# Designed miniproteins, single chains, continued (5): the designs that were tried, part 85

Each design is a single chain, and the fold is of that chain. pLDDT is the mean over its residues in the fold that is shown.

## One batch from the design tools (miniprotein)

Design m18942
Fold by ESMFold2-Fast:
Structure m18942 (fold): chain A 97 residues (1-97)
Amino acid sequence: AMDELRAQAERLLAENLAKIEEAKATKTPAEVAELMRKLIVQGTVDLLKQLVDNGLLTPQQLQDAIDSLNKMLPSLDEEQKKLVNEVIELLKEALKK
């Protein structure tokens, strides 16, 4: 259910926050901001893949996720765009079921 995935997402967020704190001690503010952006994008992609795999999204939620990710695309680098486009295709396939 959604609550179990939320608990898993909270644990992954805590792990990513620990990585950010480590980076703050050894990296510039610009490098830390880039790491934060990369971790947020990857975490969002991973969470959406889990939601799709478990069939926990309604057709409206799948469409809303596709729309939100498409709005995000122009602000991402090419590697992040590739990851996000992969998830958009998974969401589109789930909508066809």
Scores: mean pLDDT 75

Design m18943
Fold by ESMFold2-Fast:
Structure m18943 (fold): chain A 100 residues (1-100)
Amino acid sequence: KAEEMIALVEEGAEATSSDPELSQALRDLAEEARREGLSAEEILRRALRVMADLLAKRLGVPEELQKEIQDIIENEPLDAADENVLKLLRPYAEKALAEK
């Protein structure tokens, strides 16, 4: 749902407040989604592109996997892309959080 997607994006912005670029991009996305009345699918697509690019760089994901993530977002249905992107990023996110 669009409202749930906006809430997730805002939570992501708060969680990444120490990364001003990512935090700002997520806040801008949430604001734009509310202002334009974006659908959940449109919010998800924009969020996947922005978050995948920024988080993969922050998490130290290899360039080959970053390219694979972008290919998934471009070529797969959004629900499959969402799951596959998160699955690829999750191990790196957990590793980064453990090192805090």
Scores: mean pLDDT 74

Design m18944
Fold by ESMFold2-Fast:
Structure m18944 (fold): chain A 88 residues (1-88)
Amino acid sequence: SDEDLDEKEKKEKVVEKFLEYMKKEGVKEELIEKIKEILEKENLSSRAFQIASIMYALEKNEEIDESELDEEAKELLERAKEILEEIK
């Protein structure tokens, strides 16, 4: 539908800007490529964006209070950590 096309185009632009932002912030190319892969494989889902955001926060050494996370957020954090270990 036309509405689905507009949403897809909006999501693609958000991904492009997010990847460009990470590159400008000096995030390593291997991490940027992995985040792009995750976003593409998950069809730009909210889950994929959450994982990507957590990976970026971890790379910047931002503190994440795991005790405040629900089960879904903990799963996303563990997935982000797993992916980061693969590219270290």
Scores: mean pLDDT 70

Design m18945
Fold by ESMFold2-Fast:
Structure m18945 (fold): chain A 78 residues (1-78)
Amino acid sequence: SALEEAEKLVEALIEKGVISEEEGEELLKLAREAHEAAEAGTPENQAKAKELMEKIRKKIEAYYEKHPELMEEIGEEG
């Protein structure tokens, strides 16, 4: 699931020292909110879930740009 993928990514980022544990908790909070919105199934909640997931994706992409070594272990081409 998207939540499980987010948890795995956050753990990897913390282990590599790219983000703090606190920053990881914020990312997981966003992922959980996105998951809950998706499960609610209303058009408005589905739109919110997409926005939250897009924010998470952009943050992860920014981390890859700053830390190219991450692409070797947790990137899509890894």
Scores: mean pLDDT 73

Design m18946
Fold by ESMFold2-Fast:
Structure m18946 (fold): chain A 68 residues (1-68)
Amino acid sequence: MSLEEILEELKKELEKLFADESLSVDEIAQKVEERILEVAKKENLSSREVLELFVEMGKYLQELVKKK
């Protein structure tokens, strides 16, 4: 799977977590971090690719928070 495909799937998962009214923003952020690390281990991503996923997902989470 390409890094861009991984990022798009993680964004979809983040949107599902954000739709769950029982979860706080901090809990969503923690779950996203755990999921990024899980995917990184499964797909054997480099430290640089993992950092890129954290940066892009953090930016997307902030955009969703502002839109809500």
Scores: mean pLDDT 80

Design m18947
Fold by ESMFold2-Fast:
Structure m18947 (fold): chain A 84 residues (1-84)
Amino acid sequence: TIHPEVLKVLAEVKEDIEKALEALKQGNAEEAIKILDKAIEKVRKKEGPAARAVAAQLEYIRDLVEEGNLELAILLLEHMLESI
């Protein structure tokens, strides 16, 4: 069960997560990183532990993309979307 405050933050970046996932499925890591960076900035403008948790998770996924681990990044983004 995901905390309601976390779901609220995820809902605000849902479109960015969907676009990043689409870019990764096309093998476009550079575009995915750009979209994830935008989502991270949006979340970081919010205060509170839920926003920090979502930002940390998106940063982790961004690092996976940068390392070339696209398969794991896709799985984690799909899991986040399933929670919304």
Scores: mean pLDDT 84

Design m18948
Fold by ESMFold2-Fast:
Structure m18948 (fold): chain A 94 residues (1-94)
Amino acid sequence: SVDEINEKIDKILELVEEGKYEEARKLIEELLESLSEEEKEALKEAFKDLTGKEELSDEELKEALFIYMESVARPELKLDKEKTIEKLKEFLEK
């Protein structure tokens, strides 16, 4: 459900803010495994708008979500929206 997704996202953000990157990545993997195909497509659609990519694999979605969470949780990085999009594009071009 949306509430369960939001709760996991909040926990992932908390872990990233604390520098617990391995735990954050594990929760992202658990989140994606718990999602229905409809919920995965909704997340992929959101990240297509941010990255300009038409199609995202589950692995690309996992990494895009981590990069996004890092950008949001760590204000000291001060990545503007355009720089965050470029970082995601560089990753997804591999």
Scores: mean pLDDT 70

Design m18949
Fold by ESMFold2-Fast:
Structure m18949 (fold): chain A 66 residues (1-66)
Amino acid sequence: SAMKEAERKIQEENYELVIEFEKRIFKDPNDISSYAARNLLMATLSEEYRERVREEIERLKRELEE
């Protein structure tokens, strides 16, 4: 249980960070370091969390009016 909880926390933290960097990219498309950080963090996520990231990015694009 403790190991699985730690694993989930890492996935959740990395998911939140990916979303934050994606928001930075949306506001500042010249933020090259945010692209690199997002891509590295995506590599640490499970397939399930990667899918959730893609879904959340689609929602954010709508909210930001593309």
Scores: mean pLDDT 81

Design m18950
Fold by ESMFold2-Fast:
Structure m18950 (fold): chain A 66 residues (1-66)
Amino acid sequence: MSVNEAARELSRRYGLSFRRAREAVRTAQLLLEAGLSDEEIAELLSGTFGLSREQAREVVELAKRL
């Protein structure tokens, strides 16, 4: 799965703009690489992108599959 495919799925499922979804996925990838926990990443994404905790967790799971 590509970043663009993940972003398109999130945009379709949660009504997020494609740009915002893409930035959220890329941010999650960078934070995973930096060694943050799934929970820490979800909290940061929730605050940064205005996502619910459930939406933020989905972004983390999609980023892990990239």
Scores: mean pLDDT 83

Design m18951
Fold by ESMFold2-Fast:
Structure m18951 (fold): chain A 110 residues (1-110)
Amino acid sequence: NEVVELLKKALEALENKDYESFIKYFVEFYVKLSELEKVVSDPEAERYYHRILMRITPELFKEILEEVSKKVPKEHLIPILLGDVGLFEALNKYELAELALEKIKELKET
């Protein structure tokens, strides 16, 4: 499963403070997620994704948002980011939730 492998590599890079590789793999994950015709839930992918969202800093997330906005169509990106908002709020990561909401607003105005 390509999605699971991308998230696993992203998490490993993040834990090793290899932020260049983290950004590469996590952006690839968003691109791959946007290509899915049908939403298939994968509990293993969800576990890695949650672990990444618990550890990601506002600085790294801003860079992810910038890169993902260039590569993912807004109609696919907005629903993904709305999901991210819900997860960040559940984790009490309000600064990260606000960054995602700001990007959603920007995309809707474009």
Scores: mean pLDDT 83

Design m18952
Fold by ESMFold2-Fast:
Formats: structure tokens, C-alpha cells, sequence
Structure m18952 (fold): chain A 109 residues (1-109)
């Protein structure tokens, strides 16, 4: 059912947001500021994205975050966290559209 799929997606996004918020809280002040500035910029752009575009951009930010952590670049890690949080917030607002797309994919498998 659509409502069950939407609930599952919201629970997944809430868990991911909680993890990213915890990582944000551990950042030094300079990286937290970079995250906040990047979040505000990404949020404005992300509101116009399709569910597919949101998923692609979120995946790119996750890869960026991993790379930044491996390189010890806390400011770059902060920006990736900020962008990811903005994308997740927009995906939560569009959760029903995301659920509809997931159901269409499952119907073809």
C-alpha cells in the first residue's frame, strides 16, 4: 500500500537525518558554519528537484562525505553533511512521490 511505503521511506530518512545530525554535532565550529551555509544553498536548489534528482544528488553527497572523511577534510565533510540534510528535508516533503516511484519499480520486478 502507498501509505505503508511512504511510512517506510520516512523512517529510513529520519534514521539517516539522525545519523547526519550526530556527525554535524561532532564537527569543529568552522566545519559547522560551512555545513549551515551549504545547507541553505542546497535547500533552495533542491526544492525544484524531482524525486530521482534528489536521490542522485544525495548519493553524490554521500560519496563526497566519505572522501572528505578519508582525506581528513572536516570543512568539506561539513558541506556534504549540510547538503545531505537539505536533500533529506526536501525528500521528506516529497515522500509520497518517492513512495509512488518505488512502488512502480517494484511492480516491474
Amino acid sequence: MLQEMKKEILEELDAQEAKLRKEYDSLPPEAQKAAEESYEREKKEAEEFSPNQLAVHLSAEQIRYIGAVLDGDEVEAGKAIGDSLALIEVMKKKAEEVAELRLRVLQRM
Scores: mean pLDDT 84

Design m18953
Fold by ESMFold2-Fast:
Structure m18953 (fold): chain A 67 residues (1-67)
Amino acid sequence: SSEAQKIVDEYSNGKKTLTRDQAVDILQKEFGLTREQATKIIDDYTNGKKTLTREQLVEILEGILQQ
């Protein structure tokens, strides 16, 4: 959704990728998740990779927003 894209763009500062820690911080701040919960979501999606694309994070946020 456009909302998910806006959130990711706010934190990515025009970069094509984000770090795992940045993605975890976004989930905590925007959705009130614990660090453990946020880390699990990111790791499950990325298979434990250190970075993810902006587009991958948008898909994760859209999934959360649908629930």
Scores: mean pLDDT 83

Design m18954
Fold by ESMFold2-Fast:
Order: sequence, then C-alpha cells, then structure tokens
Structure m18954 (fold): chain A 60 residues (1-60)
Amino acid sequence: TEEEIKRLEELKKKIEKSFDNVIADYEARGDKETAAALKKQRDYFLKEMDKKIEELRKKS
C-alpha cells in the first residue's frame, strides 16, 4: 500500500510533464482552445490524484 502510494506520486510527476508536452503540441498546431482545456484538466487531475493518494493512505 505504501509502495503503491509512492508509485502514484512518481506517476503524478510523469503525468504532469506529459500533459505539458501534449499542451505544447496543441499550441504549436494553433489549437489554443484544446490547450487551455488541457491545462484546466491537468490542474484538476493533479488535485484529484493528491486526494486519491491521501484517501488511499487513510484506508491503509
């Protein structure tokens, strides 16, 4: 369980960087609306991940 939590934290960092790359790609294509939407989703996703990690700790 603690091992899974640490793995999720590492994954969270990688996903954050992955989002940045995808956002940059959409911006390069001139798709600013999709890029903006992805930025909002990234923020919400990261917060959701944090809550999930905390909930998993609590359940452990």
Scores: mean pLDDT 80

Design m18955
Fold by ESMFold2-Fast:
Structure m18955 (fold): chain A 89 residues (1-89)
Amino acid sequence: REALLRELDAALERVRRLGREEGVESLADNAVRLARQAREAIEAGDMLTFEIYLGMLRIIAGVLRVMGKERLAEAVDEVIDLLDELARL
């Protein structure tokens, strides 16, 4: 669990950095906020709320791809994968 939390924090830092570098900071900030809410839902045992936030993160990744922000979209996908792994612990 601790190792996954460290990987998640590193992935969120990448999302923030890429959002600033690629000029889409608002979408990156929304992804970070949703990831935090998803993590809180896992900690509360609220798997329905978790799946809703995870779905919203997937929508953001899709929007980023349409905008040509592939590296940021890949970073958001990494956050999604880490949250899904954390939920299975």
Scores: mean pLDDT 85

Design m18956
Fold by ESMFold2-Fast:
Structure m18956 (fold): chain A 83 residues (1-83)
Amino acid sequence: MMEEISREMARLVKEGRYEEAVELYRKMVEQGIEPDVLTMASLAAAYAGLGRVDEADRIVLEMRERGLRLDEEAEKLLGLGKK
């Protein structure tokens, strides 16, 4: 369930369906599901794709401050290539 949602968000981002990725994140949080690294990375990429750079930067900064990293597989899946 949780991993399926994370992968679906990554897929939506890869396909350029940014609004749907943000909506999926909202539904996940409403259901009490805690976001993982892939979910947060997908959310940041979705906001960036929507031109909401301030929101994207905030999420990326929080991930860095909390020591959350994208694994090689997650980076490839999202096409981000970010450290």
Scores: mean pLDDT 71

Design m18957
Fold by ESMFold2-Fast:
Structure m18957 (fold): chain A 70 residues (1-70)
Amino acid sequence: MTPAERLLEELRELLEQLREKARAGDLDGVLDLLLRMGDLVGEAERQGLLTPEIARVHEEAVRVVTDLAE
C-alpha cells in the first residue's frame, strides 16, 4: 500500500467516525475529528501526497460539519 493509499484509508475511517459523532450530537467530537483530518491533509499536501480522493474525503467532512451548523 502506498503512503497516499494508507492516508486515504485513515481519512475514510476518520470520516466515518465523524459521521457517527454527528449522528450522536457530539459536536466536540465532530470538531476534534475535523481538526485531525485537516492536519493530516495539510501534512499530505506538504509531502506531495495530496490526491483528488484525499481532498474529496476532507471536503465531505467539512460539508457534514457545515450541514450541522445550518
Scores: mean pLDDT 82

Design m18958
Fold by ESMFold2-Fast:
Structure m18958 (fold): chain A 75 residues (1-75)
Amino acid sequence: MDEIVEKAKELAKTLDPETQEQVNTLIETIKRLIEEGVISLDNAAHLLRDGGLSLPPEAQKKLEEIVKEIEKAKE
């Protein structure tokens, strides 16, 4: 989890401040839900994609990179 969150924060740094805040909030929320055992890594990938649909295309591309990291972590 920490590696995925760290990578997500790194990718978000390339976005505008408002979009970066939205992406960081989404990632922190998903991290908390996983740590609390409320959702699985599969659900986290789905929530990240769904939450990203309202964001600019540039942010959606960054979220897709984070989803790939989550998918790798499931192996």
Scores: mean pLDDT 74

Design m18959
Fold by ESMFold2-Fast:
Structure m18959 (fold): chain A 67 residues (1-67)
Amino acid sequence: DEEFKKALLARFGDKLSAEERKELSKLSAKDAALFVAEKLGVPKELYPELLATEDPRERLALLERYR
């Protein structure tokens, strides 16, 4: 979802370089979520849980824990 990617950039863009923000814009919503999770240092074991979270707002809240 393009709206989800915009929300990711609004909440976590400050944790990303200009090049990383540009790369994020090219990714699917799922890949963008994983990209941000990697930059925040989210353990890879939690990626399935992150992807299983259907509500975009809840997914964003999960990422905020690692901000």
Scores: mean pLDDT 79

Design m18960
Fold by ESMFold2-Fast:
Structure m18960 (fold): chain A 94 residues (1-94)
Amino acid sequence: SEIEKVLEEIRNAKTKEQIIEAARKLVELVARDPASLEQALKLLDEAEKKTDNGEIAGLVSKGLLLAAQSESDPEHRNAAIEAASEAVNKLLKL
Protein backbone atom coordinates (compact mmCIF):
# COMPACT_ATOMS: atom_id res chain seq x y z
CA SER A 1 0.00 0.00 0.00
CA GLU A 2 1.01 3.64 -0.25
CA ILE A 3 1.38 3.83 3.53
CA GLU A 4 3.90 0.97 3.49
CA LYS A 5 5.83 2.77 0.75
CA VAL A 6 5.95 6.00 2.79
CA LEU A 7 7.13 4.13 5.91
CA GLU A 8 9.90 2.54 3.83
CA GLU A 9 10.87 6.05 2.70
CA ILE A 10 11.16 7.07 6.36
CA ARG A 11 13.35 4.06 7.17
CA ASN A 12 15.66 4.64 4.18
CA ALA A 13 15.88 8.45 4.40
CA LYS A 14 19.30 9.88 5.30
CA THR A 15 18.34 13.51 5.97
CA LYS A 16 16.01 15.09 8.53
CA GLU A 17 14.16 16.96 5.77
CA GLN A 18 13.42 13.79 3.78
CA ILE A 19 12.13 11.97 6.86
CA ILE A 20 9.88 14.87 7.93
CA GLU A 21 8.42 15.14 4.42
CA ALA A 22 7.64 11.42 4.34
CA ALA A 23 6.08 11.67 7.81
CA ARG A 24 3.81 14.47 6.56
CA LYS A 25 2.61 12.22 3.72
CA LEU A 26 1.95 9.42 6.21
CA VAL A 27 -0.27 11.68 8.33
CA GLU A 28 -2.29 12.68 5.23
CA LEU A 29 -2.74 9.04 4.16
CA VAL A 30 -3.85 7.92 7.63
CA ALA A 31 -6.39 10.76 7.73
CA ARG A 32 -8.03 9.28 4.62
CA ASP A 33 -7.79 5.65 5.82
CA PRO A 34 -8.19 5.40 9.63
CA ALA A 35 -8.08 1.58 9.47
CA SER A 36 -4.34 1.87 8.70
CA LEU A 37 -3.58 3.86 11.87
CA GLU A 38 -2.66 0.89 14.09
CA GLN A 39 -0.33 -0.58 11.43
CA ALA A 40 1.29 2.81 10.83
CA LEU A 41 2.00 3.34 14.54
CA LYS A 42 3.56 -0.12 14.86
CA LEU A 43 5.83 0.46 11.86
CA LEU A 44 6.81 3.92 13.17
CA ASP A 45 7.95 2.34 16.46
CA GLU A 46 10.19 -0.01 14.46
CA ALA A 47 11.47 2.82 12.25
CA GLU A 48 12.49 4.92 15.29
CA LYS A 49 14.75 2.10 16.48
CA LYS A 50 16.33 1.55 13.05
CA THR A 51 16.80 5.19 11.98
CA ASP A 52 19.28 7.13 14.14
CA ASN A 53 19.05 10.27 12.00
CA GLY A 54 15.28 9.94 11.63
CA GLU A 55 14.35 9.62 15.29
CA ILE A 56 13.00 13.18 15.49
CA ALA A 57 10.80 12.75 12.41
CA GLY A 58 9.62 9.36 13.64
CA LEU A 59 8.62 10.80 16.99
CA VAL A 60 6.82 13.71 15.29
CA SER A 61 4.87 11.32 13.04
CA LYS A 62 3.94 9.09 15.97
CA GLY A 63 2.77 12.10 17.98
CA LEU A 64 0.70 13.43 15.09
CA LEU A 65 -1.00 10.07 14.50
CA LEU A 66 -1.73 9.65 18.22
CA ALA A 67 -3.16 13.17 18.42
CA ALA A 68 -5.41 12.50 15.42
CA GLN A 69 -6.57 9.18 16.88
CA SER A 70 -7.38 10.68 20.30
CA GLU A 71 -9.96 13.02 18.72
CA SER A 72 -13.35 11.26 18.73
CA ASP A 73 -14.96 13.86 16.44
CA PRO A 74 -13.96 13.54 12.76
CA GLU A 75 -14.06 17.33 12.28
CA HIS A 76 -11.68 17.90 15.21
CA ARG A 77 -9.49 15.01 14.02
CA ASN A 78 -9.12 16.62 10.59
CA ALA A 79 -8.34 20.01 12.16
CA ALA A 80 -5.64 18.39 14.32
CA ILE A 81 -4.08 16.73 11.26
CA GLU A 82 -4.08 20.05 9.39
CA ALA A 83 -2.43 21.83 12.32
CA ALA A 84 0.14 19.03 12.58
CA SER A 85 0.90 19.26 8.86
CA GLU A 86 1.45 23.02 9.24
CA ALA A 87 3.86 22.36 12.12
CA VAL A 88 5.80 19.79 10.06
CA ASN A 89 5.98 22.22 7.12
CA LYS A 90 7.34 24.88 9.47
CA LEU A 91 10.04 22.45 10.67
CA LEU A 92 11.01 21.74 7.04
CA LYS A 93 11.92 25.44 6.63
CA LEU A 94 14.40 25.20 9.53
Scores: mean pLDDT 58

Design m18961
Fold by ESMFold2-Fast:
Structure m18961 (fold): chain A 66 residues (1-66)
Amino acid sequence: MEEFLEEYKKKLEENISKTRAEIDALRAQLQAAWKTGDWDTVLALNRQLMAAEKKRVELEKELKSL
């Protein structure tokens, strides 16, 4: 009956979905950069990808603990 819990779960699910979309976009950009051998772009995108994946894992863990 806690509306706060339902609202919080919905926000977590939305954030997970959004983060997953960001990860997919970053993966596509990373593949393109690897094809051209642009190491500077590869490094930058890899850092962003790691941050996004860490965020997704934390959000999923939080959702599971509810």
Scores: mean pLDDT 83

Design m18962
Fold by ESMFold2-Fast:
Structure m18962 (fold): chain A 117 residues (1-117)
Amino acid sequence: MMQFTTTLTLDVAGDGTVTVQVESLVRGAESLEVDVEGAGGASVGVVLERLPSGDFRATLSSVVTGEAGQGVVTVTTTLTLRGPGAELVGSRIVGVSATPGATVLSVRLESQPAEEL
């Protein structure tokens, strides 16, 4: 069995905006599950799946504990794989909602548009 590691960076701004970046993936991986501890006691589970188009689909789930008024999160987004270096471009948050009395933050992510550096 082959084991590999993917690095996921989660950046949470003071206004609750979440940006997700994936540094790299192993070529030929069809799926990968990664757990990441985020800011504010958030944990993010990521499942990465390779699509026939060559793009990757990321399903993100986020749980924020210890804060009142949060909701449950499960989001699906498609990450753009750039160039032969297999650099993944993350998604940014498009909406956050909280449910009073819940312990989980509700977020929604959207795929980042392809930008040339």
Scores: mean pLDDT 39

Design m18963
Fold by ESMFold2-Fast:
Structure m18963 (fold): chain A 95 residues (1-95)
Amino acid sequence: SSMEEKEKLRELIERLLQESKKRYEAANPELTKERKENWDEEYKQKLRRDIESLTEAFNISPEVKEILIELAVKMGLTPEAVFEAIIELQRLLKG
């Protein structure tokens, strides 16, 4: 069903974002520390804007965009980590 498909899609997005976060933080420990120390509303707003621009550039659906913004802000991700997850999501969905 479409609801089961939405649930599976959300789970897939969350997994891809978590995997991307882990890789980014392992590769960029100093930037990760700086980001955590400066994680405020300005950082969150900039991240939301960057994700909106990325999802527009890749013609991502509004539903997927909302999930990406919500989870990326909650997880404290960078636009680079979200970009990696979008590319992998497109690869998996296109086969």
Scores: mean pLDDT 80

Design m18964
Fold by ESMFold2-Fast:
Structure m18964 (fold): chain A 81 residues (1-81)
Amino acid sequence: MEEEERASERIDRLLREASQARETPEGRERAREALREAREVVAELVGEEAREKMEEALEEASRAVEELAEAVKKVSDKLAS
């Protein structure tokens, strides 16, 4: 399971980088690239069916992050006014 161990480490690192992304504009772009790389790694190792389920979960997570960012922006705008 050496490839799975390496992939797990990469995904962990990418998720950690993505979680910091909201603090900086550069981090947000980097986080999106990291999530794309994570999808590619998962697709390579786990095959079509597992990739499809993971892709669905990642899309839901991305949507939740976007909704949170939108809510934070709305609150910031209200505080600034």
Scores: mean pLDDT 63

Design m18965
Fold by ESMFold2-Fast:
Structure m18965 (fold): chain A 60 residues (1-60)
Amino acid sequence: MKELIETVYRGIFHGDFTGLEEALEKLRELGVTQKDVGEIGDELGLSPAEEFLLRGALLS
């Protein structure tokens, strides 16, 4: 899960879209929640704004 969220983070914030679609599909299959994104965001040291954008990308 963390590696998939890191892939999405690179896509959104660094413009590295490699594997982004596959990572998003795998995260949806795993049933990722806002809480999961929050916990991993904290581990990655994301700002509240970065975490908000990640939640929007994964859960909308």
Scores: mean pLDDT 75

Design m18966
Fold by ESMFold2-Fast:
Structure m18966 (fold): chain A 77 residues (1-77)
Amino acid sequence: MDDAATAALQANAERFSRLVKLGRELGVEDLAKQLIVRAAKEVMDAAPTLSVDQLTALLNQKLDEAEREVRKAAEER
């Protein structure tokens, strides 16, 4: 496994838990889980070319996008 990607994911483990909780409260838990998996995959795919700090920033950006999508999906449905 890429250690840089693992470090970035571990640094944001609490954000994953909070996003799953938000999704559950809004009735879109499955979407929240899918967006978390997608964010993790994008970080893993970028890991060979980015530093730990850059991967952490990318993951934070993707999780911020995921939270917005979760809130938007709950409002639209």
Scores: mean pLDDT 77

Design m18967
Fold by ESMFold2-Fast:
Structure m18967 (fold): chain A 77 residues (1-77)
Amino acid sequence: AADLELARAIVRRAADRAVAEGLLSEEQAQKAIDVFEKTGSPVAAVDVVRKLAGEEAARRFARLLEQAAAEAGAALA
């Protein structure tokens, strides 16, 4: 579905930014993406970041997801 493709793009953008900012390693970012692909849940991706990189990293990753979602919404409007 187009909605799932949009959500996938949002999660990948947030993960790419997290790696670029030094918040996550490439391996940690890929694990977050993999969990999203298996569950369809951005919340599950944030939970993986919390397990791998801690609470602060999970909070920052959630903010990057919100930012990427807002940018995608603005582009579609």
Scores: mean pLDDT 81

Design m18968
Fold by ESMFold2-Fast:
Structure m18968 (fold): chain A 67 residues (1-67)
Amino acid sequence: MKYTVDEIFELMAKYPTLELVVDEEGRRKIVDKATGEVVLAQDPEDPSVIYAAVTDRYVDENGNLVL
């Protein structure tokens, strides 16, 4: 992945169906407003690590995040 953690969260938060949420430990996640499902989350132990549960609507045919 080419983007920084901050750039990924800022970009995903621009989608009208997605929301940026910060937990009580300061970890960021992107949630689908319609379903409440977590789309993207930071690792609780290392904020530079991201777990991505990106759906096909945000990923191209090669598996890259579409911006």
Scores: mean pLDDT 65

Design m18969
Fold by ESMFold2-Fast:
Structure m18969 (fold): chain A 69 residues (1-69)
Amino acid sequence: SEDALLARIARREVTEALEAGDEEGALRGVKSLAKQGHFVAAEAAVEAARELGREELAERMRKIIEEYS
């Protein structure tokens, strides 16, 4: 499904951004997904950040999603 594909891409892009030290890029990605209504993919990005131990960043991502939901 589109949701499953976008979720997979979102997880990979967040992981790559955080490994590169690009927190703002990760946040922009989540905002773009939420703006377009791709909430399943946006939530997958939040989970990827949590799995990497980035709890504060995951909270910031969650607040962005809530602005559009």
Scores: mean pLDDT 87

Design m18970
Fold by ESMFold2-Fast:
Structure m18970 (fold): chain A 75 residues (1-75)
Amino acid sequence: SPLCKKRTQALLKFLEHKNVSCENYETEIPDLLNFICEKYEEVPTEEELEKLYKMFCPKVTSGLSPEEKEYLLEK
């Protein structure tokens, strides 16, 4: 859908800013891409994208509690 495309483009722009290779999301963040396309009603904000990235990237997820992850998913 056009909205899913906008959400994906916002994520890719955010990842470029963080110096994360776009190729990494095929293996490291596929769940994040699926979540953004299926569960978000609007385009996520930059702050929301940073929290989602930390939640779904195994290397950086240790900073978020299970309750914080659930809060972000329900938001």
Scores: mean pLDDT 60

Design m18971
Fold by ESMFold2-Fast:
Structure m18971 (fold): chain A 73 residues (1-73)
Amino acid sequence: MEKEKEELVELLKEQARKIKSQVKDPEVKKKIEEITEEGVKKILEAEDYQKMVSLYVGTVIRMVGLLVDEQLN
């Protein structure tokens, strides 16, 4: 599980970088950083593979939601 956690954390950070590169508002970039930090912590604390993957997916969806919200403001 630890190797899978490390891989998901790296993937999450990579997705965060890609999403942040599309964001123009510094406040939205900061929120993405905060969400990413929370997601990393929760993934590292996950006790099973299913929960770990669900936390990864949920965090990415939240970050994408912020990007979409910026586009609609």
Scores: mean pLDDT 83

Design m18972
Fold by ESMFold2-Fast:
Structure m18972 (fold): chain A 71 residues (1-71)
Amino acid sequence: HSMVVEQVAALVKEAASLNPSEEVLRLMKEGMHHALLGDWAAAVEALRRAAELSENEEAKELLLQAAEIVE
């Protein structure tokens, strides 16, 4: 739904502003792509993996929040 996608996009945008690694950024884009398609399971997997690989605690929290919203 559009509201869920908007909330996830906002959190992912904030995490991206914290200068994540290329791998984390790739997984964030993958998660957003799946969220836009309504593939919530794949979106959650990608966002959780991005959070796990994130070295920045704030980015990790934002990505985990995004995954929780999709779940």
Scores: mean pLDDT 81

Design m18973
Fold by ESMFold2-Fast:
Structure m18973 (fold): chain A 68 residues (1-68)
Amino acid sequence: SKLEKLKEELRKLAEEKGTDKLSVEEVAELALKYDLPELAHEVLLKAVELGTDELSVEEVEELIESME
């Protein structure tokens, strides 16, 4: 599925950077790449709610699961 591919790509990016945190902009861009504009919007809202410009892979995966 698109969601499973997105999760895999998010994990790969975190591993490549040596960190579990990804920028909100980077996550939103990936969501749009997979034609998931609703997820991009939710990621931006979550970042505002938490007062951060970064989200952990786990936090993004939880958002994806909440939308299923």
Scores: mean pLDDT 80

Design m18974
Fold by ESMFold2-Fast:
Structure m18974 (fold): chain A 100 residues (1-100)
Amino acid sequence: QLITPKNLRDEIVNAVLKEAKKLGIKNPFALAPLVTVLITRPLNKIKEILSDSTTAKQRLVEEAKKVLSPIYIIAFEKEVSDEQFNKLAEAALKVISQNE
């Protein structure tokens, strides 16, 4: 399977963590589902998931459930609103688009 180089993954994750801090998301468990998808999925799959704001959060949860325990998914769904998630997704997509 095609995977993104570590340096680009780190840049994407750092952009998302910076945006999460601006949004007041303090629980790292709540960010684990998004971070896991950003470091484990192919770049094109990440773009596909995050580009549709109506389905992005649900599709991300489906991917994260494959590798993470339920506790991380519950924290994410409880503590990250749809509006906050859209801002995190935009931060990730901006870095991805700059690489393309």
Scores: mean pLDDT 81

Design m18975
Fold by ESMFold2-Fast:
Structure m18975 (fold): chain A 84 residues (1-84)
Amino acid sequence: SRLEERLEALRRALEHSEYSEEEVEQFVKDHFSMKSLEEFLSRVDDELFVGFLAYILGKKLSEEELEELKKLSPLEQVDALLSL
């Protein structure tokens, strides 16, 4: 499912970051007024999701890079971000 792929992509990004899943869930609760990380990943659009992965990985995206990444699956999005 979309949620399962996004969770796997996020966890892969977290392995290459300084953040824990718990810290990211707290960030989502505090800044997006959502109840859980699962609610966030289920409700956000592809633009916000890709931007969130880029933020976790400390990557800056151009508008053109963002549009290309939005066309990919969540796992392909994280792999592309890790290659930047």
Scores: mean pLDDT 86

Design m18976
Fold by ESMFold2-Fast:
Structure m18976 (fold): chain A 67 residues (1-67)
Amino acid sequence: SAEIEALLAEIGRLDPALAVIARNAVAELQKLGREELALEGLRRALDLARQGNFDAAVAYLSETARA
C-alpha cells in the first residue's frame, strides 16, 4: 500500500530504528489480512513519535502485532 509506505517513510525520518520495528509489525498484520489495523497502528505510532514518545510507539506496535 502506498499509504503504508508513506507512513513508514515519515516514521523513518523521525527514528530509523522505530521504522524497522513498524515495518516488521505491519508485515505480520498484512500476513493476517489486517491491513486496516496496520494503517491505524502506523498512524498512532507516528503520532507518538512526533510527540517524542518512542518507547510508547514501540510498545503499542509490539502489542498490536501480538493481538
Scores: mean pLDDT 83

Design m18977
Fold by ESMFold2-Fast:
Structure m18977 (fold): chain A 65 residues (1-65)
Amino acid sequence: SAALEAARAFIDALTDKSLPDRSLADIAREAGLPAALARELMARMGELGTGDREVLYAIAEELLA
């Protein structure tokens, strides 16, 4: 649950349109997300090229399973 909360907080921050104003590493650390998982989500975000929170949440849930 804690890891899932961290993942959703990270995704929420990424899709908040404030990304250029803050470092991705900073957002991940503040959310408490493990570096490996943060990198995987960043890769998926880049591949998608969109702000689909529902899709990103599904990916995070699958990664945590």
Scores: mean pLDDT 70

